# Designed miniproteins, single chains, continued (4), part 91

Each design is a single chain, and the fold is of that chain. pLDDT is the mean over its residues in the fold that is shown.

## One batch from the design tools (miniprotein)

Design m15153
Fold by ESMFold2-Fast:
Structure m15153 (fold): chain A 61 residues (1-61)
Amino acid sequence: SAAEEEAERLWAERGEALAARLAEKTGMSVDVARALLEHELARLSPAERVEALRRLEQWLA
């Protein structure tokens, strides 16, 4: 679906930066932060993943 493709695109483009920022903010390792984000996003529908990624980008900026 268009939402699935958009979610995959956003994660590919921004996922590493979001994981790094979350790691800095929380003191966890980047690998743990990435795994946490992947786990949480996997529980959401494609449309919810798009919204969550956009909100995370705004919140972690």
Scores: mean pLDDT 84

Design m15154
Fold by ESMFold2-Fast:
Structure m15154 (fold): chain A 99 residues (1-99)
Amino acid sequence: SELEKYVEAVDRLLEKFGVHELDEIPEAFRRLLIEGFRYTFLITEPDVLDPELYEKAREIALKRHPDKPQLADLVAEIAVYLYRGKVPLSVIEKLLETY
């Protein structure tokens, strides 16, 4: 599914940066996502905004990290934000090639 591709891309990107918690995301990475993608700020948590989509993303992420539920939750959260914000998957994949 398209969502599964977003979860996989986000998971790989966080692994490259060694990120395990939201506050560990480097400032340059956050700025790049906002400025480069013209990302729409979601003021609502992904699980509240779209609980069904969040649960699907979490299930996919948890399957990749069955022993790290906190990391799986972070991956699912970011993936849902990018997917709902309509950030093209190709732009996320370009970051994986660059970093």
Scores: mean pLDDT 70

Design m15155
Fold by ESMFold2-Fast:
Formats: sequence, structure tokens, C-alpha cells
Structure m15155 (fold): chain A 55 residues (1-55)
Amino acid sequence: RSRVKGVGPIDVEVIGRVARHEMEHHGVSLEELRERLLFNFNGDEELVEKVLAAM
């Protein structure tokens, strides 16, 4: 509820590792992963591509 710092820089490498882990251990499909990332990044396809490349 505090607006102290807001959203910091996107750590693409960390997010990529988490995404890879979800695909490997939780059976998340590439399509589902892309949808989640796109939603979380407010439609920023460039960030989604960077995360996918970091996997």
C-alpha cells in the first residue's frame, strides 16, 4: 500500500530461470508461459522475448 520504490528493474535472468524451472518441473507450456509473461509485463513483448532468450 506504500508507493515507496515501485517496480524495480526487470531481472530478466532471474525470471528466465524461474520460467525454465516451471516448464521443466511443473509442465508449464511455452504458450502458457508467454501469456503469463505478457500479462505481467503489461504487453511488453520485448521483455517477454528477453526472458525466453534467457532460458
Scores: mean pLDDT 71

Design m15156
Fold by ESMFold2-Fast:
Formats: sequence, C-alpha cells, structure tokens
Structure m15156 (fold): chain A 100 residues (1-100)
Amino acid sequence: MLSEEEILEEIEKLLDELQEKLEEARYGEDPEKAAEEAVKILEKILELVEKYKDKLSKEVLEEIVRQLEIALEVMKKDERIPEELKKRFEEILKRMKEIA
C-alpha cells in the first residue's frame, strides 16, 4: 500500500507530465495529439485521487484542483486545441472538485 508521500509523488509526476503535454499542445507541431495525451494524464490523476482520497488531506486535494484550474485556463485560451478536449478537461476537473 502506498504512503501519502508516495501517492503525492506519483500525482506530482503526473502534474509535471501534464504541464509538458500542455506546452507541446501550445508550441508543438501536433496540438490536438498533445491535448489528447494531456486529458489522458488528467484521467490518471483523477483515478489516483479517487483511489486514495481517504489518504489525501483536503488541503492537498484543494492544491491539486487549483493547479488543474490554472492548466484549464491556459488550455481555454489556445485556439489550436479542440473545444471537445477543453470540455473533457472541465468535466474531469468538476469530478475532482466533488472529491475535494
């Protein structure tokens, strides 16, 4: 069973990977593919949060949500990213807010 610190390290790693994919979506040659990969990483973060919500403090959950809200704001301002992927990101974030 993972400790709270190990769970947080896994989530932080996924948040770093998410940031990299969002930068690829904004500045790379295939913004749609990068954005789809970003949504997939976000789905993995949600799975970890749902699985380990009893081991994560409310403060930690609120900080994760805050970082994802910033990522969504960046994504919404990019015209190269499909609206369908922006909506998927918003729906996953909404589910995560219900856990926090």
Scores: mean pLDDT 80

Design m15157
Fold by ESMFold2-Fast:
Parts: structure tokens; C-alpha cells; sequence
Structure m15157 (fold): chain A 63 residues (1-63)
């Protein structure tokens, strides 16, 4: 499903940043990410956060 594809894309972005993420949903159906980005480069961290935000928004639309 598109939902599963988006979850895998989110996990891949975190793995590229040197972290693992658990994707879950709260009681109201909001996407919850349990992870910390480990990148030290502020520009790379900003780019990864932007991509994660885009994917989370798209995942939220599929719920």
C-alpha cells in the first residue's frame, strides 16, 4: 500500500542519517516518530528534516 511505501521511505531517510526510527500512530491518528537524527552537518540535517516532513505529511494524507 502507499502507506507502507511511505513508512519505508521515512525509515530509509533516517537510516541515511545514521539512525533508526519507529513509526507509530497516536490515539488521534497522528504520525509519531521515535528517533534522533545523528548528522552533525546543519545543512544536511535541515535537508533530511525537510524530506521527513514532506513524507510525514504525505503519510498523514493516506490515513
Amino acid sequence: SKKDELIEKIKKVFREGGSEVTVSFDATGNVVLDAQLTNQDPEQVARLKQEITRLVSKLQEEL
Scores: mean pLDDT 73

Design m15158
Fold by ESMFold2-Fast:
Structure m15158 (fold): chain A 91 residues (1-91)
Amino acid sequence: SQSLIDQIQQLKDQTLKILDNTLKAAPLVREEVEKLKKEAQARNDALISQAEKDPSLAQQQLQQVQQLKKEVEERSLELIAESNALLAKQA
């Protein structure tokens, strides 16, 4: 279904926006955030491609993109905390 593919695309955009915000909030671990962003982009693109080639998988791919977004949210909070801890040690 096109509506499921559209939802996957929207979740990809939301995930990448979280990572862009994390890059600004976690300057001392920027390389780790950039690596996470590249991995998230590659995984989302693969999931979208699979859903487009086989619409029967679109629901499974949507679930995987939702899980990826949640993992990115959790890892982003950890990276922000790590950056803040490093800043505190420099002060």
Scores: mean pLDDT 87

Design m15159
Fold by ESMFold2-Fast:
Structure m15159 (fold): chain A 78 residues (1-78)
Amino acid sequence: DVEEAVKEVQADPEALERAAEAQIESVDRLRDAGVLTEEQAAELKELIRRAKEAALAGDAEEVERLDAEIQAIVDAAR
C-alpha cells in the first residue's frame, strides 16, 4: 500500500535513531549480563544499524528480513 510506504518514509528520523540507540544499549546490557556473547552482541548491533538505515530508506522488506535475523540470533542465545 502506497499509504503505508509513505508512512514509513515520513517516520521521524530522530525517533528511529533513538529507537536504534536504545536497542543497541539493551544489547550491550545483555552482553554485560552474560546473556549474549561478544560475537552475538556485535552481530545484533550491526543488524540493528542496518534495520535503521532500511527503515529510513522506506525499505519495508529489508526491515522485515533484518528483524527476522535479529529474532533468530536472540532465539539462538536462549
Scores: mean pLDDT 75

Design m15160
Fold by ESMFold2-Fast:
Structure m15160 (fold): chain A 58 residues (1-58)
Amino acid sequence: SEKEELLKKAMEKQLEISKKSLEEQGRTHLIPNVESGYKISYELYLRKGELSNEAKKV
C-alpha cells in the first residue's frame, strides 16, 4: 500500500542518517548491525500495525 511505501522510504532515510553518523564517529564496523536492526524493526512495525488494526475492529 502507499503507507507501506512511505514507511519504507522513511526507514531508508533513517538508515542512511544512522550510517552517516556511524561513519562520522568511525564506527563503520557497526553498519551491518544497524542495517539488520532496521530490517527487523520494519518487519515488526508492519506486523504490529496489522495486530493493532485487528484489535481496533473489536
Scores: mean pLDDT 72

Design m15161
Fold by ESMFold2-Fast:
Order: C-alpha cells, then structure tokens, then sequence
Structure m15161 (fold): chain A 91 residues (1-91)
C-alpha cells in the first residue's frame, strides 16, 4: 500500500488515490490520519507558509481543516505537501 500510495501521490493522481482508499477499505478517519502524517512530515522540509498553516490547523482540529478542504488554497497546499513527500519517499 505505501509504495502504491507514493506512486499515486507522485503522479498527482487524485482518482487513483480515491480508488486506493476504497479498495483497501480505509475509513474517513484513517484517510485523515494518513494525510495528516504526510503533511506534518513534509512541513519539516521546505513547505510553503500556506502548507505549514494548513498542517498546523489539521494537527489541532482535523474536522475544521477538512471543512476548509473546499478552499482552493487549502487543497493546493495539501496536494503540494503530499507530492513533495512522495518524491522524497521514492528517492
């Protein structure tokens, strides 16, 4: 799963990522936790201020952060952080 997840994140394949979550039966809570770990791990590298702000919000209140996921900037920050994490994981 981790190897397949890293490949999907590297390719920014949102549909493939959704299929992976469904195929492995990951709950919303497990998906949230996985995204949180990925963003927080990447935040310690060269994350943008938006990515860092989103990661801190997510760390402190997962529900509020997910409700803001409809915000274009928050979604962009999350995708950027996950892509950078995937590149590092595959190196």
Amino acid sequence: MVEELAELLRNRDVDGLAELFERHGLSDEERVRLVLEAVLLWKETKATEEEKAWAEEFKNDEKAALEKAGDKDQITAMRGALAALAEKALA
Scores: mean pLDDT 54

Design m15162
Fold by ESMFold2-Fast:
Structure m15162 (fold): chain A 89 residues (1-89)
Amino acid sequence: EPVLTAADDDAVIEAVRRNGEAAVEAVRHLLEEGRLEEARRLLEEFRREAEGAIALLEASSVSEEAVAEVRRIVEETVREMERLIEEAE
């Protein structure tokens, strides 16, 4: 099984930040094209994938502090996507 080291905590957090930014931009792009239903599906898929990823991180050698930061980033990303979708409705 792949094992995350303490040095990977920062890398994991940075990857989650980048993925979150990409997800928000993908939602913006879909909404600009009038693809509201696809934007909603992307949000739901992101939420499910993020919860699965967090569960794997909690089972790994990643610190509790890093997992908490990942949860915060995910929650903020979800809120931003929800805000964009609500504004497009």
Scores: mean pLDDT 80

Design m15163
Fold by ESMFold2-Fast:
Structure m15163 (fold): chain A 80 residues (1-80)
Amino acid sequence: SMLDEMLELLDEIISMIENNEARSKIEELLSKLQELLLKMKVNSDILELLEQIIQTLLSEDDKQKIIELLQELKSKLKSL
């Protein structure tokens, strides 16, 4: 399902951040996740959380903060 694909993408993104993979690759997967979320017509709260994740990644903010936000997004998607 599209939900399963999004959950797999989130797990891959989290793993890539934990392993200090290239930012460009992480951004590519986040863009793919955004497209899937828009296709599913998820509520604005989920889209705002994704925007917060992208902004945190682009700033000099803590790696741990990004992982926490991604885990929050995963939790919200599982509750759909």
Scores: mean pLDDT 82

Design m15164
Fold by ESMFold2-Fast:
Structure m15164 (fold): chain A 63 residues (1-63)
Amino acid sequence: MFDAQALLDEAKRYLEKGELDKAINIAQTIIELGKRGLATPEQVAEAQRLLDEAIKRKKELEK
């Protein structure tokens, strides 16, 4: 399913649950969809924020 909003909501749920790798993968997918015109700039911006937060949290777990 190529619904960027549904993917964004799923990425948020994984981030909230601490499933950081899943959140990262979905956020990267949305950003890639945006490059192809399949996601809005607003959805891409939210995906970028989720990606940055997930990476930050993953880095903290590696300390």
Scores: mean pLDDT 81

Design m15165
Fold by ESMFold2-Fast:
Order: C-alpha cells, then structure tokens, then sequence
Structure m15165 (fold): chain A 71 residues (1-71)
C-alpha cells in the first residue's frame, strides 16, 4: 500500500541521517554498520513493494557514500 511505502521511505531516510550523524560523532564502526544493514533491508522491502526505481537508486547511492566513509 502507498501508506506502507511512505512509512518505509521515511524510515530509510531517518536511518540515513542517523548513520551520517554517527559518522560525524565518531561512533563505533560496528554500530554504524548495523544501521547501514537495516537500511539495506528496507530498500529490499521497498523494491518488493514496487517502489519507484529512481527513488531506490537515490537511497542506495546515499548508503554507498556512507559505506565508503567507513572504508
């Protein structure tokens, strides 16, 4: 449903912000990786629900940028 898609999109965006803040605050890499894994699972769910591929690519690109900062 569109409501479920919207909730999951907001969740993914919130977790991306959380991961970015954790990186800036020098949180343990293991904690940041847990958040990134949760984002990956949400992206998979969104894809199964038929979310717009353009939106999915934006979320995936932002996640990859954060992963690169962790090496």
Amino acid sequence: SSMKLTILMFRAMALLVEAELMIRQKAPKEEIRKVLKEIDEIIKELRKMGADEKILKILEERKKELEEKLK
Scores: mean pLDDT 87

Design m15166
Fold by ESMFold2-Fast:
Structure m15166 (fold): chain A 77 residues (1-77)
Amino acid sequence: TDDWVLQQQKDWITELAELVKKEGPEALRDRLREEFPLAPQELIDGMVEILEKVAKGEMSIDEALEKLRELVEKALS
């Protein structure tokens, strides 16, 4: 049942990494702020760092999903 949700999350990460490749990390930061206006700056900065590594090929989508989950959990704690 979770396979569809997992695929949606991976697709989302792929789209954001593609945005970083085309427009740079600042464009991603702006998009994340628009989607999550109340998110702590530390969460947004951490997400940008992770997605930039995916865009550079230094991190897999699966690794990025795990690290993003950890960041969100920490920010909501």
Scores: mean pLDDT 81

Design m15167
Fold by ESMFold2-Fast:
Structure m15167 (fold): chain A 81 residues (1-81)
Amino acid sequence: SHLTIALAALDEAIRLLEEGGPLEDVIRNLEVALKHAEEAGAPKEIIDLLREALKAAKEGNLEEALRYLREAKKLVMEQLR
């Protein structure tokens, strides 16, 4: 499902940022997460956080990108309760 792909890409982007992985892979996973989250009809708050994370990553603000993604992950986990 689109939601499963979005969540997997979100988790991979967080892992890459925490481990200092390649920025190209972070951006790719964020683009995948955003596309599939939008196609799944995810809440606007989650979509906005993913957009801000992608923008921050593209600007080299990796700590800000990680902060936005952790908040998005928290909201996703709350929605699955």
Scores: mean pLDDT 88

Design m15168
Fold by ESMFold2-Fast:
Structure m15168 (fold): chain A 68 residues (1-68)
Amino acid sequence: SLEEAIKAAIDYIENDDLEQREKFVELLTALYREGRRELADQLAKIVEDYENGKISKEEAIEKIRSLG
């Protein structure tokens, strides 16, 4: 689940792939349901910071990869 969430987030950010963004959101929800709240919050925060222009594409991908 975590590995799939990381992959979907990276594929979304690298390729601007909105289908991968949707998949990421579904996988993130699964992580919360599994009790992996801290990791889910960290992934959500990185993607949010990227979408709000607070961090670059390269920085977002690096931060996401560091979680897996």
Scores: mean pLDDT 87

Design m15169
Fold by ESMFold2-Fast:
Structure m15169 (fold): chain A 71 residues (1-71)
Amino acid sequence: PVDAEDLLRMAEEAEKEGKLGMAEALRLAARGETYELSPEQQEKVDALAEEEGLDPAQRRLAQLLAARAAE
């Protein structure tokens, strides 16, 4: 599973690349923000993660972003 340490590392890397919005989203996820996806949304995100070859941390981030987009 993706833990807070992994998310904070990704946030630091995003900030170094000038992706401030992504860095903030990752820090919010690291603070224990939980987004619940519908089964259909989970399947779509999982399919996209497999297609793009995302690692577990990136896959978890994609799920969180998909949940936010659905609101």
Scores: mean pLDDT 60

Design m15170
Fold by ESMFold2-Fast:
Structure m15170 (fold): chain A 75 residues (1-75)
Amino acid sequence: MADEYLEKGDYAKAVVEYGKELEKNPDDFDIWKKLAEALIKLGQPELAAQVYERALEKFPDNEDLKKMLEEAKKL
């Protein structure tokens, strides 16, 4: 499970598993957030920013996503 890998610190596997979950459930906002979090922890904040930008296309009025995107861009 992707959450299990994130909890164990296996961020690379967490990214892969969250990516698979997004293909199955692209409307699950929590999966978008966790995928970006795993990418930030993996040391890939630019990829996390791209994930947040894509999530904003699906959830354009989500203020939490807008704040998370701005924070990722500062890393």
Scores: mean pLDDT 79

Design m15171
Fold by ESMFold2-Fast:
Structure m15171 (fold): chain A 77 residues (1-77)
Amino acid sequence: MYSVVIAKLTNPSTTNSATVKLYDSNGNLVNELDVKPGETATLSGVIPGEPGTPATAELYDSNGNLLSSKTVKGQPL
């Protein structure tokens, strides 16, 4: 069974791009997007599991430092 996840993360930098990565509950990368300075990325992905299965979104700066992380739960397809 599969669920859809949607995560929003904002790049707090005014000068540098950042990268957001979306991982399923098994640690598999399901989506990745570059985020322009000051912009908000919206990532979606299909993860294995029933609705309510967690996924993790992580925002990294251009130097590879983790800026923020959030957990989102799978929604029905």
Scores: mean pLDDT 83

Design m15172
Fold by ESMFold2-Fast:
Structure m15172 (fold): chain A 94 residues (1-94)
Amino acid sequence: AMDDIDVDAVVAGLKALADEVPKANESQRAALTTAGHLLTVAALLSNLTPEQKARVYRAAAEFYEKDAEAETDPQVASRLRKTAERYRKLAEEL
C-alpha cells in the first residue's frame, strides 16, 4: 500500500533488477527500465522517513547506473546517468 510500503522489498527489488540489466537483451532492458521506474516512483509516493528515502534513492541510483552502462544509445545512457547522479545526491542530502 502507498501508506506503508515495504522499503526492504523495494530496495531488494531494485537490486535484483540492476543485477538482471547486464544479462538482458534490448527489449528485456526496456521492461526492466519500466519496472525500476515504477518501483522507485511507488516508493517515493509513500510516507517515508528520511532514512527510508535515502535507502530508496541509493538503490534507485545503482539501478539507473547499471541501466546506463547496458544502454547502447549514448543520449539515453546520458539521461540515465544524470538520473542516477540526482538520486545519489538526494540520498547524500538526507
Scores: mean pLDDT 82

Design m15173
Fold by ESMFold2-Fast:
Structure m15173 (fold): chain A 84 residues (1-84)
Amino acid sequence: SLLEKAQELLKEGLALLERGRAEGDEALIREGAELIGKAAYLAMKSHGVDDDVARASGEYAAETARTPGLREIPLARLQPIFFP
């Protein structure tokens, strides 16, 4: 259930991030990054990770998603958590 919600939010966040970049819309980029962060948090929680660690991981994922050229590496590291 939590993992399914995380996968849904990741899909939505990635779609908004891609659309925001295509349109040059900073608000869409920020919204997409925020959803990616929430998705990472929920995915971590679904695997029994402590709330502090899950929250830090979510914040890190969101910040990196907002940063062009750096987002790919951290998101790739989180992919096995979303799609085990």
Scores: mean pLDDT 76

Design m15174
Fold by ESMFold2-Fast:
Order: structure tokens, then C-alpha cells, then sequence
Structure m15174 (fold): chain A 84 residues (1-84)
């Protein structure tokens, strides 16, 4: 089981990832102009959840992180299907 310090470090890393997503929002949206509507909706949801993560209380962060990771995996799967 992780220690409190390890959990805090993990949350700090996830907050940095969420901030990086928001900092690159314009580049991400520009890249998505050539993507399917489904891909665009998934990325918009990921960005919304990243914003919620940065503005939510610490107790809600694990659930929001899991939701973001699930949407990222769905987006990756859609890209792989497009290549097949």
C-alpha cells in the first residue's frame, strides 16, 4: 500500500499532467480538426476532466484521474482502429 507521501507525489504528478493537457489545449484542438467527431468529443471530455481535477478537492482527485485515464485509453483505441 502506498504511503501518504507517495500518494501526494502521485497526485502532484497527475496535476502536472492535467496542467500540461490544458497548456496544450490549442495544439490538441488544432490536431483534432482532422480527427473523427468521436475523437474530438473524447478529447474535449479529457480537457474538461483535467480542469475539474485542478479545481476539485483532493479527495475527488483519484476518481477524476481514473476517468481521464479511461478516456485517454478510449482515444488511443480509436486511433488504432483508424489505422487498421
Amino acid sequence: PPTAAELEARLAEMRKLAQELLDNKEEIEEALKNSTPEQQELIKRILELAEKLLNSPEEEHPALIEEILELQREGYELELEAEK
Scores: mean pLDDT 70

Design m15175
Fold by ESMFold2-Fast:
Structure m15175 (fold): chain A 65 residues (1-65)
Amino acid sequence: MKEAQRESAINILLVAVEIAGGEVRIEGDVITLTVSEERPEEAREAALLFKKAMEDLGVYEVRIE
């Protein structure tokens, strides 16, 4: 479980950076995405889809700012 969580966290971080176009913070099992103001509609929609996918897995909690 811990090893799978680590690999998943790295992949999630890479995707989150691309979606947010800004800052990503990880605290334990909580991932916070800061969405860029320059692309508010597309970035927000992508972040919401990412959040739903992560919540469906039940492993991580995703916060969007």
Scores: mean pLDDT 67

Design m15176
Fold by ESMFold2-Fast:
Structure m15176 (fold): chain A 70 residues (1-70)
Amino acid sequence: GSSVLRQLQDSRRRAQQRVDNYITRHPQTSQDEVQLLYQSLFDIYSTNGRVTSQDNRNIRQQLDRLRQQR
């Protein structure tokens, strides 16, 4: 239905805005970090509509792993 498409579009917009804000604060962010952050946030917003403390910890751990590979 139309409501499902609106929720999906909202989730994409919210994820992209958070990624854009992150890049502004961290201009040396790699493309891999951008993709991981976007995919993680999009999944969270489309599933639960809210980022939990556990989600933030998991995202941080994944980003740290990518940074250690650089």
Scores: mean pLDDT 80

Design m15177
Fold by ESMFold2-Fast:
Structure m15177 (fold): chain A 104 residues (1-104)
Amino acid sequence: GEEAIKGAEDAKRGAENAAEVALEKGDASKLSGGAINAVGGGVSALLGARKSGSEEAIRKAEKAFREANKAALAAVKGDGEKAKEEAEKAKEAAEEAAKAGKAG
């Protein structure tokens, strides 16, 4: 559903922003915002996927949530390379969750 798609988009953007700031050794306030958005988006995607009743959407949203959390944690620890890797995984999982949500 629409809620799952919006949550997945937020998770993707948050994870990408957190990874970008970590790689650039940017402002800690921007890093925190990206991390919060990544985790929050992942939660919204998971809740939306559960409402859809699609097992595939739920599995992909759960993966997006886990990888977004890993990206945020790596970014906070200053591991920009790991943050980027996990953010890319979160993005892919979130996109697949959104596709499964549209199909169901």
Scores: mean pLDDT 69

Design m15178
Fold by ESMFold2-Fast:
Structure m15178 (fold): chain A 79 residues (1-79)
Amino acid sequence: MRYRVTVELESEEAARRAAERFAERARQLGIDAEVSVEGTTLTVDFDADTIEEAFAVAQLAVEAARESGEVLAQRLETA
């Protein structure tokens, strides 16, 4: 099933750093995900077989964001 995680940060620079951190970790863990940044918002689109897998990927994105700056909002949804 297709999922989207969206994270809003305090600045465009923080969002770009979050995207880079997430992409690096996803690469190391063999996670296939599409990463994009629009303004202060990080968006990650990915496929997962279970809701637990979807939560794991979402948590990885949120963790990368929190290490990059202040997280103002976060959402996980089916895409």
Scores: mean pLDDT 85

Design m15179
Fold by ESMFold2-Fast:
Structure m15179 (fold): chain A 69 residues (1-69)
Amino acid sequence: SEEIEKLKKERQTIMKEGKAEVDALRAQADADNWSPETLAALDAKGNEYLAKAQKVSDEIDKLIKKERE
């Protein structure tokens, strides 16, 4: 229970921080007319934080299954 709550908070932090970084890159994209470099950075950042969040979600699911007999 406490471990699952800790992981949920970690996932929330990953999503919040990742979203903020993506929003900053989108603002940069609007300013530079969606340059290839900014688009590549946007895709890379999106993929990175979503993958981290998914890994935490998988860990939460495994713990939930272990707590249910």
Scores: mean pLDDT 82

Design m15180
Fold by ESMFold2-Fast:
Structure m15180 (fold): chain A 81 residues (1-81)
Amino acid sequence: MKKELLRLGAIKYTAGSLHEIAADMGLAGLTPDTDVIEELKAAIELYEEAAKYFEKAGDKKAAEEARKKAEELRKRLEELE
């Protein structure tokens, strides 16, 4: 069970990082068709889900890193909205 929770957390974290990269590429003008706001929202949700899985797995450090990522992206989203 613990290994499965860590795996799910890692998958969610990786998905979040890919959406964050997509948003950054859009902001840099590399992908002008990118919906930056929607990519940031997706990344925030995925990092929050990752944090919950890491917390359940007992990996406090990974959970805190994921929560910090979500919080940083929330601040970026507020500046764009």
Scores: mean pLDDT 84

Design m15181
Fold by ESMFold2-Fast:
Structure m15181 (fold): chain A 111 residues (1-111)
Amino acid sequence: PLAAVRAQLDAALAAAREARAAGEGIVSIELRPPASLTPEQVLELVRYAIEGADKNTIIMVDARLLTEEQVRELIELAEKNGVAFAGVSPERPWVGELVREHARRNIREPV
């Protein structure tokens, strides 16, 4: 399933680029990795999505699949690439705080 998930992600990245070219300023991609993937494979897919996404793209993932160190690493990578990282885990409140602070820095909201 990893190759199939990567193919779906490539299609989503292409669709996001087309949407942006058509005048959409912010486009979101939600990653729903299969439960069969290891945490390392999930991390690789999220890194791939962040690196392949255009600026002002929001990459969303279930943060329960990641460690605190991995979430911090992905936030740094997203900021470097001009991409927003969004994920929620009610079971891990600190993840919500990190993601909200990242979003405030990287998502342009109307005042």
Scores: mean pLDDT 68

Design m15182
Fold by ESMFold2-Fast:
Structure m15182 (fold): chain A 68 residues (1-68)
Amino acid sequence: DEEKIKEVIKKVLKEANSIDEASEIISNNLNVEQAEKLTLKLVKLMEEKGLVGTPSFEELKELFKELL
């Protein structure tokens, strides 16, 4: 689970050019349970950093780098 999520994060960072492309890579490579785990990790990290609202694609990439 953890290893697969990290592989997909690395793929997003290399291949995605937008939030929509990132979502497509995630949905194509993670099952529902794995995608939910990734979402929970992102939400926790955003809360710890005091981030509110929807992140930009640049902010999302920085959050993903920190999850690695």
Scores: mean pLDDT 81

Design m15183
Fold by ESMFold2-Fast:
Structure m15183 (fold): chain A 99 residues (1-99)
Amino acid sequence: MKKELLEKLAEILKKALKDPESLSEEEKEELERIEEELRRLIEEDPERARALQAELAARVKAENLKTEAEFAAALLVYAGRLFGEEEVGEKLAEEILKE
């Protein structure tokens, strides 16, 4: 399910935030697969993807996001909306910000 991809993205981002060099080749390959699925969803509905990107960019400016954790959280919200798992994305983003 797309929830599993979103949860895996969150796990990889949490590891990268603590130590980017700790990522295994397998985790890097999983990240590439998640990126490919996101790219496919963007290509299926470019107008929706563009609207979500504009909303995210406005939020980054409005909330003055500066930390890697805040950018990772924003990415999880965006990916969650593209996957149709908005609530899961938002919960995972909150978890990253609380660490």
Scores: mean pLDDT 75

Design m15184
Fold by ESMFold2-Fast:
Structure m15184 (fold): chain A 70 residues (1-70)
Amino acid sequence: MELSEVELERRVRGILLDDPDKEYTIDELAEKVGASKERVERVVDRLEASGMVKRIDTPEGKKYVLRSKQ
């Protein structure tokens, strides 16, 4: 689909904000936004760097959840 990096980031943020306590895999986020896993991973990496998202490393892969920076 036609998602720019800015639109992809906005979409990912929206998903996280809808369920702030829910953990998402890269695969699940990619399916929900209609983008490649590589692009989604890049977006969540930026959100993690900004303190918006927390990464959780699991045996099944990395999961991400909304985290407030304060």
Scores: mean pLDDT 76

Design m15185
Fold by ESMFold2-Fast:
Structure m15185 (fold): chain A 86 residues (1-86)
Amino acid sequence: SVIDQLQQEANNLINTIKNNLNNSLNTNNAEEVIKQNQNDLDVFLTYLDRLITQVSGDDKQQLESMKQNLLNTFNNSKKELEEKLK
């Protein structure tokens, strides 16, 4: 289904973001990496928001859950990176 494809895209995106943030630990550009990955996430979240307005019921709940999981995972990964940079 479209929702299953979006879930796979979401999982791929968050794994890419986690890898990018982790790889930035040994560089002096971690803040820029965070900013760029935040922008990539925001683009995908904007796309999800558009789709949420076009669906109802279970599909809407699944997309809203996907959005919240992406936001929570990114914020947690960002926080972990920022703590390691101290």
Scores: mean pLDDT 85

Design m15186
Fold by ESMFold2-Fast:
Structure m15186 (fold): chain A 87 residues (1-87)
Amino acid sequence: MLSADERAFLARMRDHLARWSREEWEEGVRRLEERAKQDPELADIYRETAERLRRLLEEGASGAELAEVLAEGAIKVHERRQERLAA
């Protein structure tokens, strides 16, 4: 589970990301796709997050909705990395 400090960090990240332009979001998606190619163990999370963001961008979703999806992806990456450290 995420700590209170980690949740507070994610909330600030969501607020910052909600101010991003469409061009910044499209660049963000491209970076997630590149990360999926570079890290096979996290590739499924990066691809899923990138696909969800692309779909939302095509649907004209708000920056807040885009920020939430990216934050969910970041949480999944953090949890999988913690599982690897615990193993």
Scores: mean pLDDT 78

Design m15187
Fold by ESMFold2-Fast:
Structure m15187 (fold): chain A 88 residues (1-88)
Amino acid sequence: MEEWTEEDRKKKIEELAKLAKEKLEELREIYETEDLSEEQKELIKEIIELLEKLAEAVEKKKWKEAEEYLDKILEVQRRGYELTLEEL
């Protein structure tokens, strides 16, 4: 929806990227310290890589690229929730 100004979209992406950076550190710690299955490790690693790319895109002010990485992160997280809910 084009009701969002370019600045509003940018601000939202920046806020999400900040939250993503905080979660990135938590996920890295989980990946390194917890005894996870190979499938869980692959999902977490994928999220970590996408979060790093999102953070870099925001830092470089590549807003379209950041939005693309955010969408991919949400897809992987959705898959991870499904796996966690069923396998737990």
Scores: mean pLDDT 69

Design m15188
Fold by ESMFold2-Fast:
Structure m15188 (fold): chain A 77 residues (1-77)
Amino acid sequence: SMKEEALKKIKEAEKIGAENLDKAARDPALLEEQFKKVDEAIQEMAEVAREVPEVAPAVMEAIGKLVERAREVAEKL
């Protein structure tokens, strides 16, 4: 179903965002590049929610987790 496909895309984008935040935490020289990729992942998830509004709660949860992780990375700088 479109909902199941959307949920898979959200999980993929969340994973990519988390992996890029982890890279930023390990190498501050890559911070700008990695955060740009996190922003791209968030934008992709937002587009999925616009196409399939039923998954908006899952998108908000995923974005919330990425924002919290980004805050943790920023605190370590």
Scores: mean pLDDT 81

